Designed miniproteins, single chains, continued (4). Designs and how they scored, part 25

Each design is a single chain, and the fold is of that chain. pLDDT is the mean over its residues in the fold that is shown.

## One batch from the design tools (miniprotein)

Design m12895
Fold by ESMFold2-Fast:
Structure m12895 (fold): chain A 76 residues (1-76)
Amino acid sequence: SMEEVMRESRAVFDGLAEGFRFAEELAKTIPVSGRELIEAAFRAGAVYAAAALDPSVSEEEAREAARETARETLLA
């Protein structure tokens, strides 16, 4: 349904916003370029959005998965 599509779209946008906030927090302790920050934010955001759409995944688990993805991306 259109409502389901809109809910999924909101989860993606919210995930991206959280991903950017998260990458910015990590950038305070890890020296990164703007490009690396953007890449980490998008990857973390995608992971957060996917987890948020899974009713078996808690908000805490979603945040931790996104945080780990951002950290792995910045440290690779």
Scores: mean pLDDT 76

Design m12896
Fold by ESMFold2-Fast:
Structure m12896 (fold): chain A 81 residues (1-81)
Amino acid sequence: MEEVEKLENEAKKWEELAQKYRDLSETYRAMAEKLRADPSKRQQAEDYERLANYWDALAKSYETQANRLREKAEELRKKLE
């Protein structure tokens, strides 16, 4: 039970980090949209899109880690039955 709770707590921590980076990705995408309206700032818009994609990739990686920890917790719970 204690080991299951540790895995669930770790999963929650990764989920919180994933949400933080998803919010950053959305912020940088919004900034890129505004910059894209100005043709002279097109390169800057592309740079912000790359940053948004980077944060999105990190968020997805952390979500994957959280899911793996939740799967391990579920497997341990089933083995205790």
Scores: mean pLDDT 83

Design m12897
Fold by ESMFold2-Fast:
Structure m12897 (fold): chain A 70 residues (1-70)
Amino acid sequence: EELKKKVEELAKEAIELWEKALNGENLSEEEKEKRLKEIKEKAEEGFKLPEPENLKIPEELLKIPKERTP
C-alpha cells in the first residue's frame, strides 16, 4: 500500500489547493491549471491508474452536485 499512501497524500494536497482555489483568490487560472496537471501526472506515474479509490475526491469535484453515488 506504499503507492496507495503516496497517491492519497497527493490527493490530500490537491484537495487542499483545490479548496483554496474555490474559496481563495491567491491563485490565478494559470496556477490552478499547473497544479491540476502536476497532480494528474503525479497520480498517473505513482499509481498508474486513472482516478483510483484514493482519488475519489477529485472525481466527486468533477461530478454534478445534483447527482448521487449508487
Scores: mean pLDDT 59

Design m12898
Fold by ESMFold2-Fast:
Structure m12898 (fold): chain A 98 residues (1-98)
Amino acid sequence: TTTFAGITQSPASLTVKEGEKATLTSRATLSGPVASIQWYLQKPDGSTRLLASASGASSLTLTIENLKPEDEGVYYQVATNSDGSTVTGAGTTLKVEK
């Protein structure tokens, strides 16, 4: 578990075998109402992609089934306040082993 900028992510790091499942959880505890939360993956090549989004929620669970090497990277949450400001969590490092 890691907490940064009011975002708690669990676990902080995870190593799983190819073909297995990973479950990541996040919760945003902000000073104001949370308008939306998103899960992003930053890949080793530096590219970023959106994985999941929820509006009107302060927590979001991401489940990745049948893990592949391409799923390796840093999974982080972005929470958006009702005023449009955003905060970014510290991230969960996921490694995939064969």
Scores: mean pLDDT 77

Design m12899
Fold by ESMFold2-Fast:
Structure m12899 (fold): chain A 79 residues (1-79)
Amino acid sequence: SLLEQGEKLIKEGEEAEKKGDYKKAGELYEEAGKLYEKAGDYQSAVEAYNNAAIAYRKAGDEEKAKEAIEKARELSEKA
């Protein structure tokens, strides 16, 4: 299911963060957010995009962090 795939990506993102690979963590959290959004789980999608923004910021990718935060804010209206 989309929710199971999203949860798997969140766990992979957490492992990437433990290894200091913040860019990969951001990408994994962003992909999880997309899957949660498609599933209509807007609360989990918002959380995933917020985590992606934090990871991208730690990676020095301010543009990706900004995009993720904007997406989270948009989806918060539906949560």
Scores: mean pLDDT 89

Design m12900
Fold by ESMFold2-Fast:
Structure m12900 (fold): chain A 118 residues (1-118)
Amino acid sequence: MVKLTESGGGTVPAGGSRRLTAKASGGDFSKSGFMWVGEAPGGGGRGVAGISADGKKVSYDERVKGRATISKDFANSTLYLDLADLEPSDTATYTAIAFTTSGKAIGAAGEGTALTVV
């Protein structure tokens, strides 16, 4: 089972940018797809961005399309989410989830990384 440790949150002004990271350990990073999930302060979790095991297929939630980039660093077993033109509605705790090639979830991160947009 892959384990993920998220970082890179904090407080950012609206219109700013931030890179969120998730370091992977314990599992096969190269064979896992990943998704970033944002949980807003109001308690709603949503998928933000997804990436396939080979890193070649990506998907984005409509609210972040054109502002977000998800990527895999295979050499360092690290998942990135780059967010630009941040909006107050991007305020959430972001967690990363790993999936098998069949789409089955195989691991979850710890407490995530909190991003506040002011």
Scores: mean pLDDT 80

Design m12901
Fold by ESMFold2-Fast:
Structure m12901 (fold): chain A 66 residues (1-66)
Amino acid sequence: MEEGEAFVEELKPKAEKARENKDVETGKKLLVEAVEKGLELARKLNMVDEESEKRMRELIEKVRAE
Protein backbone atom coordinates (compact mmCIF):
# COMPACT_ATOMS: atom_id res chain seq x y z
CA MET A 1 0.00 0.00 0.00
CA GLU A 2 2.86 2.43 0.73
CA GLU A 3 4.17 1.77 -2.79
CA GLY A 4 0.82 2.82 -4.25
CA GLU A 5 0.79 6.05 -2.26
CA ALA A 6 4.36 6.86 -3.34
CA PHE A 7 3.45 6.19 -6.97
CA VAL A 8 0.44 8.53 -6.81
CA GLU A 9 2.55 11.29 -5.25
CA GLU A 10 5.13 10.82 -8.01
CA LEU A 11 2.47 11.11 -10.74
CA LYS A 12 0.98 14.38 -9.43
CA PRO A 13 3.91 16.64 -10.43
CA LYS A 14 4.28 14.81 -13.77
CA ALA A 15 0.59 15.35 -14.55
CA GLU A 16 0.87 19.04 -13.60
CA LYS A 17 3.89 19.51 -15.89
CA ALA A 18 2.06 17.83 -18.78
CA ARG A 19 -0.92 20.15 -18.21
CA GLU A 20 1.32 23.24 -18.17
CA ASN A 21 3.08 22.14 -21.37
CA LYS A 22 -0.19 21.15 -23.09
CA ASP A 23 1.53 17.84 -23.86
CA VAL A 24 -1.31 15.48 -24.78
CA GLU A 25 1.04 12.57 -25.50
CA THR A 26 2.66 12.77 -22.05
CA GLY A 27 -0.75 13.03 -20.40
CA LYS A 28 -1.89 9.93 -22.29
CA LYS A 29 1.18 7.96 -21.20
CA LEU A 30 0.65 8.97 -17.57
CA LEU A 31 -2.99 7.87 -17.77
CA VAL A 32 -1.99 4.45 -19.15
CA GLU A 33 0.64 4.03 -16.41
CA ALA A 34 -1.89 4.96 -13.71
CA VAL A 35 -4.46 2.47 -15.03
CA GLU A 36 -1.85 -0.30 -15.29
CA LYS A 37 -0.64 0.34 -11.73
CA GLY A 38 -4.22 0.50 -10.44
CA LEU A 39 -5.02 -2.82 -12.12
CA GLU A 40 -1.90 -4.40 -10.57
CA LEU A 41 -2.90 -3.22 -7.09
CA ALA A 42 -6.52 -4.36 -7.57
CA ARG A 43 -5.24 -7.78 -8.64
CA LYS A 44 -3.09 -8.06 -5.48
CA LEU A 45 -6.18 -7.22 -3.41
CA ASN A 46 -8.37 -9.72 -5.34
CA MET A 47 -10.72 -6.89 -6.29
CA VAL A 48 -10.96 -7.87 -9.96
CA ASP A 49 -12.06 -11.10 -11.60
CA GLU A 50 -10.43 -12.55 -14.72
CA GLU A 51 -13.13 -11.21 -17.06
CA SER A 52 -12.92 -7.65 -15.71
CA GLU A 53 -9.11 -7.72 -15.93
CA LYS A 54 -9.31 -8.86 -19.56
CA ARG A 55 -11.71 -6.01 -20.39
CA MET A 56 -9.46 -3.43 -18.72
CA ARG A 57 -6.41 -4.70 -20.60
CA GLU A 58 -8.36 -4.45 -23.87
CA LEU A 59 -9.17 -0.80 -23.10
CA ILE A 60 -5.51 -0.07 -22.32
CA GLU A 61 -4.48 -1.52 -25.69
CA LYS A 62 -7.08 0.64 -27.48
CA VAL A 63 -5.78 3.77 -25.75
CA ARG A 64 -2.21 2.91 -26.76
CA ALA A 65 -3.23 2.17 -30.37
CA GLU A 66 -4.80 5.59 -30.82
Scores: mean pLDDT 67

Design m12902
Fold by ESMFold2-Fast:
Structure m12902 (fold): chain A 71 residues (1-71)
Amino acid sequence: LSRKERQVLAVLASSDRPQTAREIAEKLGLSQSTVSRHLRGLVERGLVEAERVGRTTLYRVNWEALRALAA
């Protein structure tokens, strides 16, 4: 994982609630487009799940997959 991917995962892991790309971006001081790009990569790797609720996308950690990466 890149440094920024780890930062995004850490923010998601800090809460048991799904978060938007905007919320993650505000916490990390990054643009929404930058965070969305990293979230897309994490979803493709199965480490993050994306759920669309209306016009909003919510993201959550796939804890089983993340645990497998943590050894």
Scores: mean pLDDT 82

Design m12903
Fold by ESMFold2-Fast:
Structure m12903 (fold): chain A 77 residues (1-77)
Amino acid sequence: LLEEAKKAIERGEEAEKKGDYLSAGRHYELAGILYERLGKLEEAAKAYEKAGEAYEKAGDYVAAKYHYERAEELKSL
């Protein structure tokens, strides 16, 4: 789980470098889910923020908003 979460972040960063923001968002979203399952709420919040930024750059404002709100919820705990 932890190794999969780290790989998801890495794959998201690689997708961003290639300008594939939709794929980047999906990889960061997966990392957020995996960190959340591990109870690593700070890391999960950061991953969801990255997903929100990536989806925003991809023009998917609904997905961006959802992930920004999820990140904020985790920071409030």
Scores: mean pLDDT 84

Design m12904
Fold by ESMFold2-Fast:
Structure m12904 (fold): chain A 74 residues (1-74)
Amino acid sequence: SLDEEAKKLKEERDKADADGSKKIMELGNEMTKLEDEKGTEAGIEMAKKVQDAHADRKKTTDDLTKKIKDVIDS
């Protein structure tokens, strides 16, 4: 059923969001450590990876939200 499909997609979105959040936290911690050990310039390079991880998380959750909407609108 469409309701069952929507529930599965919501579970996938929640998991993807949680996994993305964890990755961002890990990269943020690594950035802080690099800044402490090697200075601000090393942290700037890592900050770009943090930004990319934020963009990836948003894209994945947005894509899943669109799929949920498409199922509900069906």
Scores: mean pLDDT 84

Design m12905
Fold by ESMFold2-Fast:
Formats: C-alpha cells, sequence, structure tokens
Structure m12905 (fold): chain A 75 residues (1-75)
C-alpha cells in the first residue's frame, strides 16, 4: 500500500501535514475500491495526523468522511 507507506514515512519525519494528506489519499482509494473498513481506518488516521499538524479544518473534514462511511456501511 504505497500511499500508507508514504504516510507512515512522513509520520516518522514529524511531517504530520503530509502524513494526513497521504492517509486521506489512501482513504479515497479504499473508498473507490469499496473497501469501507479500510477507508474508515485511513480517514481516521488522516484526522489524527491533521490534528497533530494543527490543521483542525482538515482534521474535521477527514473525521466527517470516516463518520459518513460508518453510516453508509449499513446501507
Amino acid sequence: MELVEKAEEYEKQGDYKKAGEYYEKAGEKAEKEGKLDEAIEYYDKAAEAYEKAGDMEKALEAGVKAGMLRIEKWL
């Protein structure tokens, strides 16, 4: 999972903004592939990374994405 690997690499470097961007991309990819549980996990990780970066707007957006997919899983 190339996007997740990049996100983890940026986390190790302390670049939480880039880590959030790559986790968000991983979530988008998983969502397009119908892998809802993986998409939820990656959007949650993106939200946490953005929160650590101080980007509360992106953290909220990613968290909302994860929440919406939790609801969609039962539709």
Scores: mean pLDDT 84

Design m12906
Fold by ESMFold2-Fast:
Structure m12906 (fold): chain A 90 residues (1-90)
Amino acid sequence: SAEVEEGKKYLEELLLDPEKNPLFESFDTDKDGKLDEKELELLKEWVKKFDTDKDGKLSDEEFEKFKNLIDTDESGKISKEAAEAFLQEL
């Protein structure tokens, strides 16, 4: 559905935002506080990994898991613990 595609775009925007993504530092390999082109491509590939069906859409289950990561952080950010839990499910 269109909502799944919008959620996927929102997920990409969230992962690229250092204020909202606690995993930003994990992809910042040169530790300069910014993503270069190579690090950005790694993030895009990581996001693509959430599309387990490879049908060009996030599955409802994967989207709900990611949505919960966003919604459960009381600071308005994905907690590192929640993000690690989600990655273990992949």
Scores: mean pLDDT 53

Design m12907
Fold by ESMFold2-Fast:
Structure m12907 (fold): chain A 65 residues (1-65)
Amino acid sequence: SMEDEKLKEEARQLVLDLVGEENVGDVEVTVEDGLVSVRLLGKDGKATPEHQAAAIKAANAVMES
């Protein structure tokens, strides 16, 4: 669980770096057996293609680091 929390924190920081805090409404990170999934929503509660791309990039970076 501590390892899972570390992965979640790293993924959250990466999405903030990728899209900027002002473009983030919510970040949902799940970890299952070392697999990281990120769902990133804008301030309107919707995910744009750019949000989706950033979420995928962050999840992959955390899993590959």
Scores: mean pLDDT 80

Design m12908
Fold by ESMFold2-Fast:
Structure m12908 (fold): chain A 101 residues (1-101)
Amino acid sequence: SSLLEQAKQLEKQIRAATTQDELDALFKQAVDLFKQAEKENDEEAANLASEIRIRILVKKGDYVMAELHASVVLSSSKSKGDEESAERFDKLLREVVERRR
């Protein structure tokens, strides 16, 4: 299967996940998918895997780590001149910050 297709499937599984154990397993899968996408230079799959990781952290209530990850990927996107990904991760960072205590 393509990495992008795997990332889309993970995104669907996150919406259905109800337990911390499920979220932890999906986070590991998203980390592994990100590493494989970077190795294969699949930027779209890598970006979606990063977004998935951040959304899992939000769903787990780990807003501190979600903010950190979103900030890192936003900075990376800006450094690459990837305006579309920068806008995506900026929006996600704002959503995370608004949920933070």
Scores: mean pLDDT 83

Design m12909
Fold by ESMFold2-Fast:
Structure m12909 (fold): chain A 93 residues (1-93)
Amino acid sequence: MAMDPEGALELARLSLENAKRALEAAKNAKTVEEGIGAALAGIGAQIGGELALRAAEENGGSEEAIELAREAIEAGEEAVKAGVEAVKKGKEK
């Protein structure tokens, strides 16, 4: 995806913050709906991180942009897993 290096850094930062919020939402989820919401937010953060990573690698982005994008992908994946577990727990109750 075509994105300038500054845009890649900003997307990486935003995606990482979204991933962290999604993970906290998943940990605090009390219902199936809250778990679904956290998982979807985690997916969005992971996609944003992957787009930022590709843009940084292809368009000469900074090491900071690459590192933040990778962190966003990892945190987003963790948020998805935690959200799915919250859904499973909510369905059992």
Scores: mean pLDDT 81

Design m12911
Fold by ESMFold2-Fast:
Structure m12911 (fold): chain A 67 residues (1-67)
Amino acid sequence: SLPSDAEIRATLLLIQGYIALKDGDYEEAVKYFREALEVARRGNASPDLIQAAEDGLKEAEKKLKEA
């Protein structure tokens, strides 16, 4: 079965968030992970995807606070 449009969009945003984290752009990473989490929750995406977005957001916010 194919993932939903929301799951695909949330996954792409999650990937962009991790790329921003790797590049040290913590403000951009926070924005991507927040949007990923919103899209995932609204689309009733898998619990694993929601958790990944929450974990990414938490890491990005921690890095931003430390910068």
Scores: mean pLDDT 87

Design m12912
Fold by ESMFold2-Fast:
Order: C-alpha cells, then structure tokens, then sequence
Structure m12912 (fold): chain A 56 residues (1-56)
C-alpha cells in the first residue's frame, strides 16, 4: 500500500514550503503513477520536488 509514500512526499513538500493542500494533491498524483507501474517511488519523489519548484 502506497499510503507511506504519500505521507513521505507530502511531508517533503511541506518542509520545502509548499502549501499543505497542494502538497497532498501532488503526492496523490505521484503515488498513482507508482501504483500504475509508470514510475518508481524514488522517481515519484524527484518528480514531486520538480513540480513544486515549477509552481513556486
């Protein structure tokens, strides 16, 4: 279950200064990509950080 990955990405984004609601939305998208086999957990974390930078 990817609940742990979702929490990790959300907390990482919040620590980077991303709004909580936005961080949760990004985490959901990244977790879904991992669940669908389109990416790995490590790549999802990297993509989430890049998305946060693009939105800042």
Amino acid sequence: MSEELKKEITELLKKAGVDEELAESIAKVMVRAVEEGRTTPEQAKKAAIESARALA
Scores: mean pLDDT 76

Design m12913
Fold by ESMFold2-Fast:
Structure m12913 (fold): chain A 66 residues (1-66)
Amino acid sequence: LLEELRKLLEEAGLSEETIERILEAVERGDMEEFERLLTRAVVLGLISAEQAERLAKLAREYQESK
């Protein structure tokens, strides 16, 4: 799940800094920070709403699997 999340973030074309920060938030269980970062990426036009939904689904699946 975390590996799939990393792959989708890379496919979405996000910067390495943004990817690392998003993954760190997910690993910490900081879903508020994760959603904040994801919302910024959508607002800035870096990813689509559809990509954001897929990323959010995987992040929640990762939290549920712990």
Scores: mean pLDDT 78

Design m12914
Fold by ESMFold2-Fast:
Structure m12914 (fold): chain A 77 residues (1-77)
Amino acid sequence: KEKKEKALKEAEEKAKKEEPKEYEKYQKKLAEAEKKGAEIIAELGKVSKEEGEEKAKKLKEELTSLYTARLESILSS
């Protein structure tokens, strides 16, 4: 997971330099998606706290992977 964070930071720095406007737009969209995910997790947590926490962790990992892939796509374009 630390390797993913390092790759994300490196991609983020490069994206800021190469495509600053597009990078900012994607960050805002990803933040909105993460916020919606957190709301769903909060509702799920009322039914099963442990299950909600596990799903929250997996959802965050998936969002991080998607974010990294999107940044790589921007940098490759």
Scores: mean pLDDT 66

Design m12915
Fold by ESMFold2-Fast:
Formats: structure tokens, C-alpha cells, sequence
Structure m12915 (fold): chain A 85 residues (1-85)
């Protein structure tokens, strides 16, 4: 369903609000949900949007923290996709 899209929206809003802790947790949940439901493309797209939002904010520490969360989510999805092959 729309759960992954909603999680992506919440993560972006949390980042814009400066709540990087919530954003990181949402990105982890997105990765787990995407693996369970096979929505790896949606996960990759969501993580990309989150990373671009971080770049627009220009905060070095906050940007690095949320970027690590976004990359981790994408890596989990990619590794799971590889394991299926």
C-alpha cells in the first residue's frame, strides 16, 4: 500500500523540521518495510529525496547524520535484492 510513500513524506518533513532522530528511525523503518514488501525501487527513490533535502539544508553535522541513515537504508535494500538473486 502507500505505507512506504507515507514514511518517505514523514522522513522529509522531520528533516525540514530539524528532527533528524525521527528521520533516521523512519528511514530504517522504510528499509525494513521495503524488504518485507519487495518495494526496493520505492525505497531507493525515497532515500534519494531525503538526501536531497539534507543537501538543501546545508547543515554539516545534521546533514551527515541523516545522510548516513539514508545510505544505510539504501544499502540494506540493495543487499537484500542481491541476496534474492
Amino acid sequence: MKELEELTKKAIEAIKKGDYDTASKLLEEMARLAVEQGKYEELREGVKKVSETLKSLGEEVSEEDAEKAAERAAELAKKKLEAEE
Scores: mean pLDDT 66

Design m12917
Fold by ESMFold2-Fast:
Structure m12917 (fold): chain A 94 residues (1-94)
Amino acid sequence: MKEEEARELEKRAEELLKKGEELRRVAEEGDDEQVLAAALEVADEVAREDAEAGAALRSGALASVETARAVNLGAAERYFEEGERLRREARELR
């Protein structure tokens, strides 16, 4: 059971770290269209948990490409932090 829990946490951690790396790449290397599209997806995801926070991120994304890049970088940082936390928890279960 603990081994299965550790594997599930590791799998989720890898998915979050992959999402973070993808968003960081889009923010650093993406064109204006890619940056905006990714930032709007981040805003929609946040809106599912907090409608006001999601609306604020959406407004920021639509304001400029610079703010859209900042939205993507902020989301990438949160995914990295959560992914690292889950990896740590998985190691503690072993």
Scores: mean pLDDT 83

Design m12918
Fold by ESMFold2-Fast:
Structure m12918 (fold): chain A 67 residues (1-67)
Amino acid sequence: SLEKMREVAKKVAEELGISPETALGAIAAARYAGMTPEQLAKFFGISVETAQKIIDAAIEAGLLPAP
């Protein structure tokens, strides 16, 4: 749900020192557009490591399928 995405985005943003808007956008782009960590990093101006941590949090929360 969108509400669950917002909660995960807020938590991840606090942990990674990024804006909750960036975290939410990255989760949505991964979920609905299938963007990879490399694509998210380029699009949002974050590191690939940060993008991967956002994806991992979304997988753990059930927002994305596990690899």
Scores: mean pLDDT 85

Design m12919
Fold by ESMFold2-Fast:
Order: C-alpha cells, then structure tokens, then sequence
Structure m12919 (fold): chain A 87 residues (1-87)
C-alpha cells in the first residue's frame, strides 16, 4: 500500500479513538479532528507546523480534554514517525 494510504489508516485510527474517548461536541474533539484533517491534506512534511498549531490550541481546552488529546497525539506521532522512517 502507498504511504498516503498508511498515513490515512493511522489518522482514521486516531479519529476513532477520539470518538471513543471524547464527546463529539467537545472543543477537544473538534480541535483534534481539524488537526487530523490537516495532516491528511498536507502530509508528513507539515507535521512540525501542525503539531505547534495543535499545542497552541490545546492551551484553550479543559484539563481532561487536553490530557486525552495529548495521549492520542503522542500515539499518533510515534506511528507517523515510524512511517516516515520506513519511507
């Protein structure tokens, strides 16, 4: 499968995890969903810029949502870096 297909699979797993752990109407869910959509659109080359933007947005979240988003993003980052290293 292509790198794009593998990146999309990682994003879809992160999105599913967010839906399981966060209320769909929550600011944390919306922030994470927007971040994942941008990673899909812009690719791995934009990841540092998108992570910086996400970190800034997370400062506006309730503590419990921020912790949940952080855990999802850390898992996502490890998997995306594995894909980048394998490419």
Amino acid sequence: ESLEERVNAVIDEARARAAALLDADSPGYRLLDAFLAEVRRRGLGALPELLARLARGMQTLPEDEAETVERIVLGLYVRLEDLRAAA
Scores: mean pLDDT 82

Design m12920
Fold by ESMFold2-Fast:
Structure m12920 (fold): chain A 71 residues (1-71)
Amino acid sequence: MEEEKEKRKKNAQDYTDALNELITKLMAEEGWEQEGKKIVERVNKYFEEHNPSEDEIAKFATKELNQVLKE
């Protein structure tokens, strides 16, 4: 059980790092570098405070991206 928790946290961290890199590149290409930085910061805060799964991180980041892209 402890190993599963460690594995989930490791996978979530790796996923978060990859997602943050993708968000940074995507937002910079669209000209929203500052918004991208804010999203990355919020995703990292969410990870630190909630120890979320990959799915939860993806949903959180998607909501943040959609708020910027829709507005």
Scores: mean pLDDT 75

Design m12921
Fold by ESMFold2-Fast:
Structure m12921 (fold): chain A 102 residues (1-102)
Amino acid sequence: MTIEEELEKLREIAELILDDSTFYEGVKKLLSYLTGKEFKSINFEDLVEAIRYLHHMLAKPVPPEPKNIEEAIELLKELAKEVLKLVEEYDKQLEAARKAEE
């Protein structure tokens, strides 16, 4: 995939995670994208793995450890918000560079 295709994929996944009705669909897509495996159901360990992957994408030194499923969901939503902000910032920089070449 191109960088633009990867950013669009991450944006889609982050938006799905931020919507309560599509939260688990977003987590499944994220884990499938990162691991190449198909996920039919999401358990607590899968939520922890998703948190670690989003945390790694944000280049943070210490991954958060959720105590329960509810905390894991909340942490995933907060990380998804940060990922979405980074994707939007990078997309703006790409658009500015593209306009400078025309």
Scores: mean pLDDT 75

Design m12923
Fold by ESMFold2-Fast:
Structure m12923 (fold): chain A 65 residues (1-65)
Amino acid sequence: MEEERERALERIREEAERLGLRIVGVEGDTIYVSSTNSDITATVGAEIALMGEAFEAGFSVRIVE
């Protein structure tokens, strides 16, 4: 559980960074990410991709400013 959670977080972090998102915090099973680009279209696409991967690992993703 803990080691699996750590691996999932690392994988999600790598994917977020690859998509131009920065992880700004983690609370329980929720991961908060910020866009490095103010372009809403790019942010939405990245959000959808990251949400799918996070959901499979038992996490939720929220986009924040």
Scores: mean pLDDT 71

Design m12924
Fold by ESMFold2-Fast:
Structure m12924 (fold): chain A 55 residues (1-55)
Amino acid sequence: MPSAEEIAEKVRELIEKGASDDEISEEAEKLLKGYSDEEIEETVAKLVEVKEENK
């Protein structure tokens, strides 16, 4: 399982490569599967920040 930081980095790489918001959301949701509630909350906060920067 990747860490919350690794998930945020992976989402950032997808954005930099020109992946669509739909593709990024799908990948992020897949990576969040199996995480603890605390890790999910932290990861979601980081992903929201990355997506807002991309807009």
Scores: mean pLDDT 67

Design m12925
Fold by ESMFold2-Fast:
Structure m12925 (fold): chain A 99 residues (1-99)
Amino acid sequence: MTPEEALRFGEGAAQGALDWLRTAGVPDEEIERARARLQYALEHGDDPEVLDEIIKRARELGLDGVVETVEAAKKDPDPLRRRGYVLAAEATLIANEVA
């Protein structure tokens, strides 16, 4: 995946999560909090502390694919690919936390 493709993938996952919350009838205030979480993940996708928190939450939910994605992102030398993958991971967490 190119850096631009990875970022597009993450952006698509983020929009999909927000659209899912809206369709599920989640209150606007919670959707705006989810949007803020996605923006934070996009901006801090190279911060090891942020990545470790995503991995911890993913493990607690049994989302092994999210754990693998973030572990791979930690080792990717490209900042746009890292941000795309981390954004997709946070989007998947948000979608699974609203049960």
Scores: mean pLDDT 82

Design m12926
Fold by ESMFold2-Fast:
Structure m12926 (fold): chain A 88 residues (1-88)
Amino acid sequence: MKKFEIELEIGVVSVAAATLRAVLKNLPLDEETRKQVEKLIDEAIELINKAMEYLKKGDYEKAFEYVQEARKKLDEAIKLINEAEKSR
């Protein structure tokens, strides 16, 4: 992976996580689903922080792996929200 591509993906995923966290505060979700989504967002943020650390070290392969894991956590969070919305 090229450094620019990893930096761009870190930025996109970081903004997505922050946006989802802000939206979650006003979403009419049950307590258990809300806690699961919050946990997934927190895990995604932690993975992005690790990606940034590896990027600074020049380990682009590990940086990209952590970004992909963070994306998967956000995708899982969005899926849970969509499933809760379908039940309305």
Scores: mean pLDDT 83

Design m12927
Fold by ESMFold2-Fast:
Structure m12927 (fold): chain A 81 residues (1-81)
Amino acid sequence: SDSLLDQLRTLAKQLVQTTDPSQAQQLGQQIRDLLLQLGYSDDDAQRMVANIASLRSSSPDDALESVDLWVATLGAILRSR
């Protein structure tokens, strides 16, 4: 749903911007839970969270753009089902 995708975008943007490891872990878990609600397997959700967390090594602008592209791609995939 659009509401779940909006929550996912918000949490993923928070994850890529946080410098607190404890907050990053909590955000990662919340993102995983939303991905499970969207119908992804736990393995796929874990991989997606790891990929988003890896964006923290990028510039903030690049990380935020990557999150927007990822959520847009996810939304397109879900609408095609």
Scores: mean pLDDT 85

Design m12928
Fold by ESMFold2-Fast:
Formats: structure tokens, sequence, C-alpha cells
Structure m12928 (fold): chain A 62 residues (1-62)
């Protein structure tokens, strides 16, 4: 199952490390990284993409 990792306030490298850890924790086989402008945008994107794809959404950052 594919995961969507949405991040804010982190570098791409930091987000990637946390995404890899989350994938192992949730048993995901692949993921995509998406950068959001802020937490509000990240939440909106996560809800929309989850409705469209049915994939696991993981929010990272502050």
Amino acid sequence: MKGLVIYTGLSEEEAKKLAEEAMKKFGLDEYELIKAKDSSEGIKLGIELHKETGWKVILLGK
C-alpha cells in the first residue's frame, strides 16, 4: 500500500528520514513526499488526497 507524506517546516532530507521511519512503522511499501506551505495546507491536502486515493496519509512538521 502506498503512503503520502506531507511535510512543513522541515528540509526535504529531514522529511525523507522521518518518512522512511514511518513506512517501517506502518508497513508501507512505497511513499511520496509532498511539501506544504503550512500545517493548514498540509491537513487540507491530506484529506483531499486520502479521499481520492485511499492511501495512508502521514503529516510531518510543525
Scores: mean pLDDT 78

Design m12929
Fold by ESMFold2-Fast:
Structure m12929 (fold): chain A 94 residues (1-94)
Amino acid sequence: MEEIEKVVKELEKILKEALDTDTNPDRIVFTVESHLRYLLRKYFGDKLTDEQIDEIVEEFRKALEDALKNYTDKDKIVEEFVKALREILEKYVK
């Protein structure tokens, strides 16, 4: 779905910028989560319920927290994040 790729690319950019400007994992997670919620409403607001958006955001938060805990290399964090985000979105959006 073209909209999944738009969400993934925008969040990849946001995560890269957050990792370059902040070292606090909780603030990075908060920044990326806020943008994910915005993008899901923008591209999928008519297709996803508020409950589904909350579920996606929660799964995503856990995946990003795990990537930040397991990796110190920014490129590896971004790679794992993009993979997890794509897999999560594909479960909810057909």
Scores: mean pLDDT 81

Design m12930
Fold by ESMFold2-Fast:
Structure m12930 (fold): chain A 69 residues (1-69)
Amino acid sequence: SEEEILERIREILKEGGASEEEIDKVIEAARARKLDEVEKILVRLYLEGKISEEQAREIGRLLRELAAR
């Protein structure tokens, strides 16, 4: 389901050390299908060391699954 995909994205971001505010912004943008906005936030989190390259790839996979609906 959409909620299962969004919850998995939340878990990955939390594991990486993103704040609840940062996580909520990503989830809201993803829910609204604002994929360019999501990408900008994820790039920032990656550069800040809050997500790994592997975590970014998994989030990208989940976002593609979400967008295919």
Scores: mean pLDDT 84

